# Designs tried in a protein design run: designed miniproteins, single chains, continued (3). Part 10

Each design is a single chain, and the fold is of that chain. pLDDT is the mean over its residues in the fold that is shown.

## One batch from the design tools (miniprotein)

Design m8337
Fold by ESMFold2-Fast:
Structure m8337 (fold): chain A 80 residues (1-80)
Amino acid sequence: SMEEELLELLKEAFRKVKEKHPEDYVLLSTVAINLAGAYFEYSLGRFEEARRILEETAELLREHGAEEAAELVEEAAELI
């Protein structure tokens, strides 16, 4: 399902950020909050807001050199 695919992409994105920046607790908490927020907006049918949060999160991840995580988050945004 789209929900399962979305959740797996978000989970994998967070795993990739944690692998690259395991002790950057500020980045990790910001990404976790953003991904949870995007999923919450998606669950309420607010797809445009969910996409916006994911796109902003991908940009943040690129600024921190987390390219693989950014690509997964962009794929999640394209899914919804």
Scores: mean pLDDT 91

Design m8338
Fold by ESMFold2-Fast:
Structure m8338 (fold): chain A 73 residues (1-73)
Amino acid sequence: SASLEELIEREERAIEETEERIRELEREIRENPEWPEKELTQKEVKLLMLKIAKSAGEMVVERLREKLKKLKE
């Protein structure tokens, strides 16, 4: 129980950190439209990878929460 709660907290922190990186990168792209196309493309690919990582983390948290609920009920 406590171990699953600790895993959930760790994953939620990782999601929050990824969300902050997403917001920072989205701001960076928006504020620097003059950057070379190659640099912008690299940043957009990084942004996509961060969004995928966030979605994966959210799925992990959901599954851990379901397991915790079943153990407590």
Scores: mean pLDDT 86

Design m8339
Fold by ESMFold2-Fast:
Parts: sequence; structure tokens; C-alpha cells
Structure m8339 (fold): chain A 80 residues (1-80)
Amino acid sequence: DIYEKIEKIVEESKSFRELAKGLRKLADEHPEYSVLISEILRVLSKYAGPEGPTREEMEKAKKDIRELIKKGKENPFKRV
């Protein structure tokens, strides 16, 4: 399950860089989910400041990713 793999990466990642790297690798391994993973990476980019993300920003990013996973699991990013 791709969602389980994403959740594991989010939970186990100790830094923003590890999180982004894990997600990119997952996109390479599962290109059929590239759209979902691209949206998650876009969310991460939102929190990437010139000084790098703070712990608070990292927690916000993880929360946003979990919300995207929940939304994608219930209704996969379809344009209606």
C-alpha cells in the first residue's frame, strides 16, 4: 500500500531533507502515484525557507501530508 509507505516515511523521517528524499525515491519506485507524491513535495516546498524549515514547520508539513494521504485514499486527486 503506497499510503502506508508514505505514512512510514513521514513518521520515520528525522529531517525535512530525509522526508523529501524518501518521497522522491518512492515516486521513482511507484510512478503510478507520481501525481500524489508531486502534490506532497509541493506542500514540502511551501515550508522550505532560506534558513531551512524549523521543527514547527516540519510538524505542519507532516500534518499537511497526512491530510493529503487521507484525501487521496478516500478520493484520489480527480479533477471533477
Scores: mean pLDDT 71

Design m8340
Fold by ESMFold2-Fast:
Structure m8340 (fold): chain A 67 residues (1-67)
Amino acid sequence: MEPLRLSVRDVARALGVSQATASRLLREWEARGLAEYDAATREYVVAPEHRRAFLAALREARARNEA
């Protein structure tokens, strides 16, 4: 299964939040080991093994931000 790739803009759009908020959330998830930043593409990469945990974090963030 291919890794999931998301930009800050993709997450901002998905959650209905600002890019600043999306960037902060992605950095938090990276610190938790749920995603890894790829400087070459400027995207966050979610390995298949972390996809379930990452999607759970997204649902939690969506519930908090009403997006």
Scores: mean pLDDT 79

Design m8341
Fold by ESMFold2-Fast:
Structure m8341 (fold): chain A 68 residues (1-68)
Amino acid sequence: MMEERQEELRKRALELKEKYKDNPELLKEAVEKAIEEVLPEAEKLKDSGGYEEMYELLEKALELAEKL
């Protein structure tokens, strides 16, 4: 169920934003680095239409940002 996965990702993103509300620049850098790590795989998935795999990449990016 994609909607539940999307909601979980959104909640995690909001929690991460709240955690770093006093240092938004650090959050921005962490997110940008995480996105850069997953971008090549995301680009490949764009052509295949793999929404489920796309959400897995988003989860990986959030996990990388959370490890900051």
Scores: mean pLDDT 71

Design m8342
Fold by ESMFold2-Fast:
Structure m8342 (fold): chain A 99 residues (1-99)
Amino acid sequence: MDLSVLLDAAEINAWAARAAAEGHRVVSVTDAAGQELTLLEPATEADRARLDAMVEEARRRKAELLVRFGEGRGRWAVLLPRVDGRLLPGETVRFSGPL
């Protein structure tokens, strides 16, 4: 799937803030190379710096990030590279494990 997309830290942070406002906490972020960062609570400064590096690399490559949110069960969202933050119909949210 060739979703070549410019992601920036503000767009990713806005999406994460929306998910958090809906009661979901970001658990992990996976880049297009399969590099995963798991965010523990409380998140360390090193974890935040690594997240910033993953965001900058994704932006440079115009690549997608997969964000898992929720505790234990997790839910996966493909970060859509849209300025308006809209989800495209069809394949943008996956559930890992039971809901």
Scores: mean pLDDT 49

Design m8343
Fold by ESMFold2-Fast:
Structure m8343 (fold): chain A 92 residues (1-92)
Amino acid sequence: MEKEEKGKKAVNEAELAAGIAEGMALIVRGVMKATGLEDDPELQKLLEELEAAAKEGEEYLKKAKEAYEKGDVEGAEEAAKKAMELLEEGRG
């Protein structure tokens, strides 16, 4: 019973981390379009890094969901932790 709550929390944390990374990539892309800086190398590099982080976050979210569906609460928590760490490293 308590394990289901922990698994659901892990999936929610992974969803939040993946959503933040995707949202940041969308914001940068929107700014590039609005300012006409779509060919700016620095912004392209930032966008590539954010899109890579969003893709990795989505993969960890998928792993967290699959682990939760299998009743593997520890696997779901590990995947969520990696998604959150990816978001924190993206701040450096």
Scores: mean pLDDT 77

Design m8344
Fold by ESMFold2-Fast:
Structure m8344 (fold): chain A 68 residues (1-68)
Amino acid sequence: MITEEEAREIAERLLAAGIVSQEQADKLVKAITGKPFSEVPEIAKKLGLTDEQIGAVLGALLELRRRR
């Protein structure tokens, strides 16, 4: 399950890179916290993220999982 710390780290990274807006970052943290990683693409799509933004979220999440 995705922790709040992991969700915040991903959202902050994407916000700093200009990939998502502050509103999208806040919604993403709330939506993915406590969810399994397999549900992230569907949740992000429901939040109105583009395919490019979803790819960036998944990339950041996979990198974070690889490290911790």
Scores: mean pLDDT 81

Design m8346
Fold by ESMFold2-Fast:
Structure m8346 (fold): chain A 70 residues (1-70)
Amino acid sequence: SMEELKAEVDELRAKLDELRPELTPGEQMAYRELDRKYAEAKTPEQLEEVVKDYRAFLKAIEARRARRAA
C-alpha cells in the first residue's frame, strides 16, 4: 500500500538523517534530490522506485563508511 511504502521511505530517511553530519556535499545534494522525488511521487509505482533509490543511496554511504573504517 501507499502507507507501507511511505513508512519504508520514512525509516530510510531516519537512518540517513542520523548520517547527515557525515555526508559529503555531493551526498547531501543527492539526498535533497531524493527528498524532492519522494514529495513528487503520486503513484505506488513511483513510490516503489523512490524506495529503491533511497535503499541504493543508503547502501552506497554505508559502503563508503566501511571502506574508511578499514
Scores: mean pLDDT 83

Design m8347
Fold by ESMFold2-Fast:
Structure m8347 (fold): chain A 75 residues (1-75)
Amino acid sequence: KAEEALRKGITAFNNGDYETAAKYFEEAIKIEPSALAYYLLGQAYDKLGDTEKAKEWYRKAIELGSTSPEALNKV
């Protein structure tokens, strides 16, 4: 279930539909929080121009074990 939400979010993100991507990543987080889901939600908000929310989600991704250079550099 969480994987399906992540897949739909990634598809929307790749199509440039960042609002839809954020909705699916939020759904994935509600089902099963993961560093990947938080990181992807951060990227979606970054693309939407909401850098403050993006930083909050990148911080959560790092707290759950993400070591992505992008996530680390955003906080």
Scores: mean pLDDT 77

Design m8348
Fold by ESMFold2-Fast:
Structure m8348 (fold): chain A 76 residues (1-76)
Amino acid sequence: DEDVREAERALAAGDNRAAAEAYARAGERAEAEGRLEEAARYYERAAALLPADDPRRLEYEVRAGILLLEVGVRRV
């Protein structure tokens, strides 16, 4: 997964913003491929790397929550 590798390289370089963007792209790809639980985890990681006052943090947290609810419903 190129986006995950990019996120890991950004983290090693101390660039939390670039790492968050790369994890968000990994989440978007996983979501498009139907890997909803993995997508939620990537969005959670992206949110955790952003400062508390960044509006993208809340956006990613909300999206992760929606995906986890969808996973729960699909398992019934």
Scores: mean pLDDT 81

Design m8349
Fold by ESMFold2-Fast:
Structure m8349 (fold): chain A 65 residues (1-65)
Amino acid sequence: MREKVDELKKKGLEAIANKDYKEATNAMQEISKLFREALKAGDAESAQYALEAGVELGRAIMADE
């Protein structure tokens, strides 16, 4: 779980740097899916990790816009 979140966060941040907002929003949506899956599995640590990554990516998108 954490490796996938890290990969998606990195991909999203790189997409923002390249002004590829479609790819950045796709990365954020995938992180949101991982968050929901972790919640359903009762994995609070993975859910929190995914939530924090999603929030950071969302803030980066808004700051660049």
Scores: mean pLDDT 80

Design m8350
Fold by ESMFold2-Fast:
Structure m8350 (fold): chain A 60 residues (1-60)
Amino acid sequence: VEELIEGLKSPDSRVRARAAAQLGELGDPRAIPALEEAAANDPSPFVRRVARRALRGIRA
């Protein structure tokens, strides 16, 4: 989980999107604050969308 949360801080938007998707798949609530930040504030609209989907998966 920690490595994937670190991936959300990557300068590469593809790495951040992959990290967000994998955090959602893991379903670990420790990722929720980092995914909420990505969903609200990531400069890439694609990464924000992936983070929102991940949050829905964890909260389901």
Scores: mean pLDDT 77

Design m8351
Fold by ESMFold2-Fast:
Structure m8351 (fold): chain A 116 residues (1-116)
Amino acid sequence: EVTIVESGGGTVAEGGSQTLTAKVSGVDFAKSGVGWLQQRPGEKAQGVAAGSPLGGGGVVDLSFAGRARLTLDHAARTATLELSNLRREDTAVYYAAVGPAGQPQAYGAGTQLTVV
C-alpha cells in the first residue's frame, strides 16, 4: 500500500516562497514517478512538476517555469516542491502523486497553500 505524507502548506504573502514536501512509502521510490498537482477552486487538477529519481530531474509546467523546483531524494523517499515569486492565483490545494509517468496510482490528501 502506497503512503504519501505531505507537509509545508499554509499562508504566504504574494511574492514570497513556500516549500512543500511529500514523503513516500510502499513503492520503489527510486523507480517511481513522483510529482505535484495544483487544484484551484472549481478547476481540474493540473501538473506543477514531475520526475523520477532514477530517470533524472523533474519537468516543470510552463505556468510555473522559473518559479518551481522539484527535488527528488530517493534515499530519503522525499519529493520537495520549492515555489517562489508566488502569485495570488497560486492559491490552491496541492497534491503529491506517485505512479508510472502519466498514470498516477496514488495521491496524497492535499495541502492548502493560500497566497495573500
Scores: mean pLDDT 80

Design m8352
Fold by ESMFold2-Fast:
Structure m8352 (fold): chain A 99 residues (1-99)
Amino acid sequence: LSLKEEVEIALALLMIGYAIAKLSGDLTPEQAAEIGRLLDRASKALEEGNYKEAIDLGIQAARKLKEAAQTVPDPQVAAELTRLAESIIKLLEEVKKKL
């Protein structure tokens, strides 16, 4: 996969996880707003070809999602969100090394 495709896939997976958590009521309004703003900024950076900024913002959003997962009452949902966030962080950090 190209660098662009790797970033696009990572952000898409993160956005899906975020959307599911938000729609299921697993995020507070404050958590949802913070993560949503980071994802919006990451998407814009990606559209502009600013891959480093998109990666950095994506990592920040994933870290915030991982933090939010710790407050989720359902341990299965908390574990799934944590694993998703950690996988996205690892993927984006590896992609960043290729810049």
Scores: mean pLDDT 87

Design m8353
Fold by ESMFold2-Fast:
Structure m8353 (fold): chain A 86 residues (1-86)
Amino acid sequence: EEELLARIEELVAQMKALAAQAGELGRQLQALLDRFLEAVRRRDFAEAGRVLAEIQALTEQLPADLRAQLLQLLDQVHALVVELIR
């Protein structure tokens, strides 16, 4: 459990660093990532899932190279959340 949470936090930190390159959309993405991490820490996995969907929708609006990198990290985060729920 702690190992999965630590990996999620590491991936979120990488996503926030990439988001910093995207200006206003990046700031919105960072706020959603903070909200997601708070939901995971509270074990509110329904809220975490809803916020992940918002993160994905916002990420699809980014330039192609940033979008590809963020979607890859998002897929990894989603897989870890599914494992953590079990």
Scores: mean pLDDT 84

Design m8354
Fold by ESMFold2-Fast:
Structure m8354 (fold): chain A 70 residues (1-70)
Amino acid sequence: SSDAEFYRRLEEEVERNPTPETLIRVAREVGERVLEKIRNDPSASEEEIKEAERKLERELREVEELARRL
């Protein structure tokens, strides 16, 4: 599946370059992919999409802080 290949590529990248910058970028790519699936879900409301966007931004800030502490 496209998801399996997407996650495999990210996993290989983290294995090759396990830096805070790589972890932050991988988290962003995963979050953006999930958000696009929500945006393309015909059952998702506009409110759900906006909340998912806000949640992604908050989670990415947390990942950035955690990655800098590792």
Scores: mean pLDDT 81

Design m8355
Fold by ESMFold2-Fast:
Structure m8355 (fold): chain A 61 residues (1-61)
Amino acid sequence: SKIEELQEQIKKLEAEREELTARLKQASDAGDHAERDALLAQINQVKAEIARLKKEIEELE
C-alpha cells in the first residue's frame, strides 16, 4: 500500500538522521562549528522530509 511505501521511506530517513546526529556529536565535541552547522542543516532537511511523509500518511488515514 502507499502507507507501507511511505513508512519504508520514513525508516530510511530516520536511519540517515541517526547517522547525521552521531556525526553532529563528533563535530560538536571537536569544536568544528562549520561542520556542525552543515550537519544541523542536513538534519533539519531530513526532519522536514519525515514530517511531510508523516503528514501524507495522516491524510491517507
Scores: mean pLDDT 86

Design m8356
Fold by ESMFold2-Fast:
Structure m8356 (fold): chain A 79 residues (1-79)
Amino acid sequence: DEEEKKKKLEELKKKMEELEKEKKEVEEELKKLEEYRKENPNLKPEEVRELVIRETALEIRLIGLDIELELLKKKMEEL
């Protein structure tokens, strides 16, 4: 039973590492979009729309990843 708990904890840690990696990638992508916006002050309305859509999608994904990480953290605390 104790070894089973250790195995589950290891699996949850692996899952957290994957989510942390995805979160970092999303954060880096958002930073790139911010830099692109700053470097291109005279964007066409169509280009601004596309940036807003992409930023919104990444922000939603980031929220989802944070929720998943919090749930995994709680599961680890229960073990």
Scores: mean pLDDT 85

Design m8357
Fold by ESMFold2-Fast:
Structure m8357 (fold): chain A 61 residues (1-61)
Amino acid sequence: SLEAAEGALKAAEEALKTKDLALARTAVHGAQEAMKISEGEGKELAEKALEIAKEAVRLAK
């Protein structure tokens, strides 16, 4: 769903801003779940959220 993908994107962006490893891991899981239930635009947003969440994990303190 688009709503799930938007939620995942916001969570990933928050994790990236805070550089919090726990939030980053949660964002990765949320983005993966959003990808399973999203199609079209929602799936593209969920994929973007996953990439941002992975970057957040990489930069986490």
Scores: mean pLDDT 80

Design m8358
Fold by ESMFold2-Fast:
Structure m8358 (fold): chain A 64 residues (1-64)
Amino acid sequence: MPVDELEVGKALVRMLAGIIYSETGDKEIADAAAETGLRALEAGASVREALRLALEVAERLLKE
């Protein structure tokens, strides 16, 4: 089985979104974080950058 960094990154972004939902109870925040991270990965961002952007979106929405 080929290990694809993009597939690993997508799995990590989905796991992070699940953690955000568990901690916040807000599916819209979790979904926004997942969408941001997945979009960044599809645009060629690193896994680290995608996770950072997803967390920044969640943090921003939680402050509103």
Scores: mean pLDDT 80

Design m8359
Fold by ESMFold2-Fast:
Structure m8359 (fold): chain A 92 residues (1-92)
Amino acid sequence: NPLAELQRQIDIESLKILLEDMSIEAVEEAERLANRLIEENRELLTPEEIETLREVRRTTFSGWRKAIENSNEEQLEQLKENLQKSLSALTS
């Protein structure tokens, strides 16, 4: 479905933009978009791969919220890199 592929690309680009914002609202929106991206690729992924991606994203978003709360810029940069690596698995 070409429209679904376009929506997936838009969601990925939106996630990248949200990573630059680094606010609580950006974290919440990024988590929503990341969950939608996994659902779009459900048929292409095994149940084990889906659970692994969900766990990684859950851990990353939890850490991101905590880092923002603590104003830890070094931790925020590391979490951003980890989330980008997780998103790469969905685009490959």
Scores: mean pLDDT 69

Design m8360
Fold by ESMFold2-Fast:
Structure m8360 (fold): chain A 97 residues (1-97)
Amino acid sequence: SPEEKLQEAKRIVDEARARAEKSTDPAEQLRILVDAAGYVIDILIDMAREYGDEELLQKALELSRRVVEAEQAGDIDHAREVIDEALKLGEEFLKKV
């Protein structure tokens, strides 16, 4: 279900955040957070396609572009922001289904 998928995404994000906090290498921190952001965004894209939610699909694709930009810029804070926005977008979607 969408709820179960979002709960799993939150668990993976929490584990990724813990791993990033334990790392002293900014490049490793960025990679961990970018991977987590991509995972959440893929779940949003899958949910959007399954439910025909064109607005969710557009927003998820915009977040996907932003995570690529964060990775290319080495911007850890932006990667964290994208994760938070992706999870919030998932929560807003669950209110509609």
Scores: mean pLDDT 88

Design m8361
Fold by ESMFold2-Fast:
Structure m8361 (fold): chain A 59 residues (1-59)
Amino acid sequence: MLSKEAFELLLEALKERIEWLKSLLDSPKAEFYEKQIKELEEFMEKLLKEFGLDVEEEL
């Protein structure tokens, strides 16, 4: 089981990666980045649901 600190660190890393991938959507490979973003967002939503948090919490 992840500690609260480890879970928050994981969420931070996932959000950071998603934002970084979004910055690359202007590239010719935008389709690949869009797919990765979707998969990461779905994974993050699953984690937030399991932990009882909402992705709309602004962080």
Scores: mean pLDDT 71

Design m8362
Fold by ESMFold2-Fast:
Structure m8362 (fold): chain A 89 residues (1-89)
Amino acid sequence: DEEEKKKLEEEIKRLEKEIEELRRQLEELEEEIERLRKELEEARRAGDEKKARELERRIVVLESARGILEAAISFLEKQIEKLKKKLEE
């Protein structure tokens, strides 16, 4: 029982560390998206259609990556909740 609890606690710590890394990546990604959105607005004001199109494509790719990271974080958070419930018994 005590050894099983220690293994569960170690697994929870690993998952929490993984979530922390993914959250850092998510923050960096959100900052990049905001920067590209500002550049897109500037390109549109300047009438630079080619640059605007390229920025729109990059934003879509990054928004997709954001969605994947958010889904991964949610999945890991649910796994931690399940492991914490096992520690209660």
Scores: mean pLDDT 88

Design m8363
Fold by ESMFold2-Fast:
Structure m8363 (fold): chain A 75 residues (1-75)
Amino acid sequence: MEVVELLEQAQTLSPSQAIQELIRVAGRMDELLDPERADEFFALVLQSIATIQKDPSKTKEVLAELAAAVRRLLA
């Protein structure tokens, strides 16, 4: 799943670069999910960005949680 691969690779990036990849992931998920699920996922992305901006040390944790959410939504 390319979206999960993007999130896994983003864990090796700086917090600011990881945020840019989260925007790409949100756009990709908008193409793959129905509108209601896409809106729910976009809300999770916004919360994830806010968490990373507040505490950059949580970047890997947040990206791992989003990868798990993507796997669940696309299963």
Scores: mean pLDDT 80

Design m8364
Fold by ESMFold2-Fast:
Structure m8364 (fold): chain A 73 residues (1-73)
Amino acid sequence: SLDKILEKIKELAKEDPDVALTFAYMLASLAERAGDYEALAKVYRTIAEIAEMNGDPELAEEFRKKAEEVEKK
């Protein structure tokens, strides 16, 4: 399930946030191409959580806003 994949990505972010973000961006691209806005919103929220953990609050806020926008569709 997507939730299990996102949990794995968050675990990876504890060791290598750059690799974790790369996987999350790839999943976001796949969800967007599929028109799966529920999945896209979950991925964007995961990117925001990883950015926050990595000390990047500006990136975290950007992706929280992106998640809110796609959730309105």
Scores: mean pLDDT 88

Design m8365
Fold by ESMFold2-Fast:
Structure m8365 (fold): chain A 73 residues (1-73)
Amino acid sequence: MLWSPQEIQEETDYLIEEAKKLNREDLVKKVEEIRKNFMKAYQQGDTRSMIMEESSLTAIRMLIFVEKKIEEQ
């Protein structure tokens, strides 16, 4: 199911804070770019780009989760 702009905003806000805690500025920038691209695609009705950005966000979420588990060890 395609996420709403509000759901993307909430998820990206969470992931940006988690990436900052990990001192991963590269991940912060990547999440910000995904949010920017999703919002642009949403405004243009570009469903393909919206789905691609959602998939990218899911991959980044998994990466941040793995990085957090490594730092907790």
Scores: mean pLDDT 83

Design m8366
Fold by ESMFold2-Fast:
Structure m8366 (fold): chain A 81 residues (1-81)
Amino acid sequence: MKEAEEYFNKGKELFTESKLEEAKEYFKKAIELDPNYADAYTYLGHVLALLEKYEEAKEYLQKALELDPENETAKELLEKL
């Protein structure tokens, strides 16, 4: 879905700028528009881990792996929590 990708891309831009709270909201919107968007769950989990919300991060990273079991980024992040 184009709208979900637009929110995801804006979230990634904010993430690279270290605007973690804003990035979090954009990744949440991407997931709301496309609940099967594995990459959005991975990035949301990453942002939550950086915000020290480890249990919430773990939940989203587990969902990312449920949707995409070969996601090495989600696996690596989950192992560090």
Scores: mean pLDDT 86

Design m8367
Fold by ESMFold2-Fast:
Structure m8367 (fold): chain A 61 residues (1-61)
Amino acid sequence: SPLEAELARLEAEIKRVFDRLAEHQAAGAPQDEIDRLRGELAELTVRYREVLHQLAAAKAA
């Protein structure tokens, strides 16, 4: 399913950004870099919820 493939892609990308955020925080990176990564994570989370909802609707039909 294209939606299942997109969900898997988003899960992998969320994990990558989350890991980068954790490493940047541990390294004492500038706040603007931390804020940028938090923004990326928020955007990915919104898209993940959208795809998850679409997939649930498709499977219910």
Scores: mean pLDDT 85

Design m8368
Fold by ESMFold2-Fast:
Structure m8368 (fold): chain A 78 residues (1-78)
Amino acid sequence: LEEAKKALEEGDYEKAIELLTKEGVELLRREFPEIPEELLERASRVGAEALVRKAKGEDTAELEEEARELEEEMERVL
């Protein structure tokens, strides 16, 4: 998380998204091992992009919609 925060502060948004996505996948995999990794990766990526856009002061409505759709997909496999 500290590395992702540093990348964000330095304006390296792609690196920040990559680091946040990997961290999110590891956390979600431990909590929900029954959910396919592809869904965990997509959910983590959307969350990372939303965090980065929010930090930049950009609109996140589109990413919030994507997150809702992914949450529904994850619920279908639970």
Scores: mean pLDDT 77

Design m8369
Fold by ESMFold2-Fast:
Structure m8369 (fold): chain A 68 residues (1-68)
Amino acid sequence: GHMEEQRERANELLYELIEKRVKEGRPLTDEDIEELKEKIKDLPEEIREQALKVAEALKESELEVLKS
């Protein structure tokens, strides 16, 4: 359905962000999250919030590993 298509689009954009980070050999940054926000700004709010939550959780997870 329409919501499934929008969710898949958000997942594609999130995957592109993860792939770019891995390819560049660097951790996820605030700038990467802002770029994701701009790319998903036209998607439904619920889908945007979910994608951003996943990106923020990934960034926080990497920061915790560095602090350990």
Scores: mean pLDDT 75

Design m8370
Fold by ESMFold2-Fast:
Structure m8370 (fold): chain A 69 residues (1-69)
Amino acid sequence: SEEDRKKAEEYLQKGKEAYKNGDYETAIEYFRKALEYDPSNTEAVMGLAKALLDQGKEDEAVAEARRAS
């Protein structure tokens, strides 16, 4: 839905902002929230995988990237 798409965009931007600030825990939360509203958002999936990798959660990052591929 349009409303879900809008919320996904809002959370995606918040995730990117947190990631830019080095707040990987907060970035992971926001990227997951974006995917809750739009599971097909490739940018959110890649952002989540990258933040998980930077936090040392390699297995989880690989699982997320693989699900999106």
Scores: mean pLDDT 84

Design m8371
Fold by ESMFold2-Fast:
Structure m8371 (fold): chain A 68 residues (1-68)
Amino acid sequence: TPEEVLKRLEELRERIERETDLDRAEELFIEAMRLYVEHRDELTPEQEREVERIFTEMDRHIRRLRAE
């Protein structure tokens, strides 16, 4: 269900935010992107906003890990 997809994305976000290794964080981000793309057509506009928030938080952490 879309709610289970959001729950899985939140779990992946929590895992990414605990990662200190860039390669592992990027692997988890790819997993999250794959999950989102597979279920995108099932999401409501409200759920799409939640996904955007989750991905923004993931991206922020990964950018921090990439910072030179």
Scores: mean pLDDT 83

Design m8372
Fold by ESMFold2-Fast:
Structure m8372 (fold): chain A 85 residues (1-85)
Amino acid sequence: MTVTVEAEAPTREAAARLLTELVKLGLQFGAFESAEVTGRRARAVFRLETRSQADEFVRKAEEIAREVGATRVEVRVEESPEALE
């Protein structure tokens, strides 16, 4: 399972905070792959072993984005037939 979170925040500081919280969440799940921030846009990629973990992760990631006041949030979940990593 690959989860990609892309979000725009009202300020660059808010985007950095969003990225930091998403990285912390990814580390708790053992799922962190990559993260980047460009101005007010944050993007992070996570690899999760199960659908259940991906669903819980997405829920928490959306909660974090809401708390930071993100103006645009896109979450993409890609299922791998065999969680290949």
Scores: mean pLDDT 79

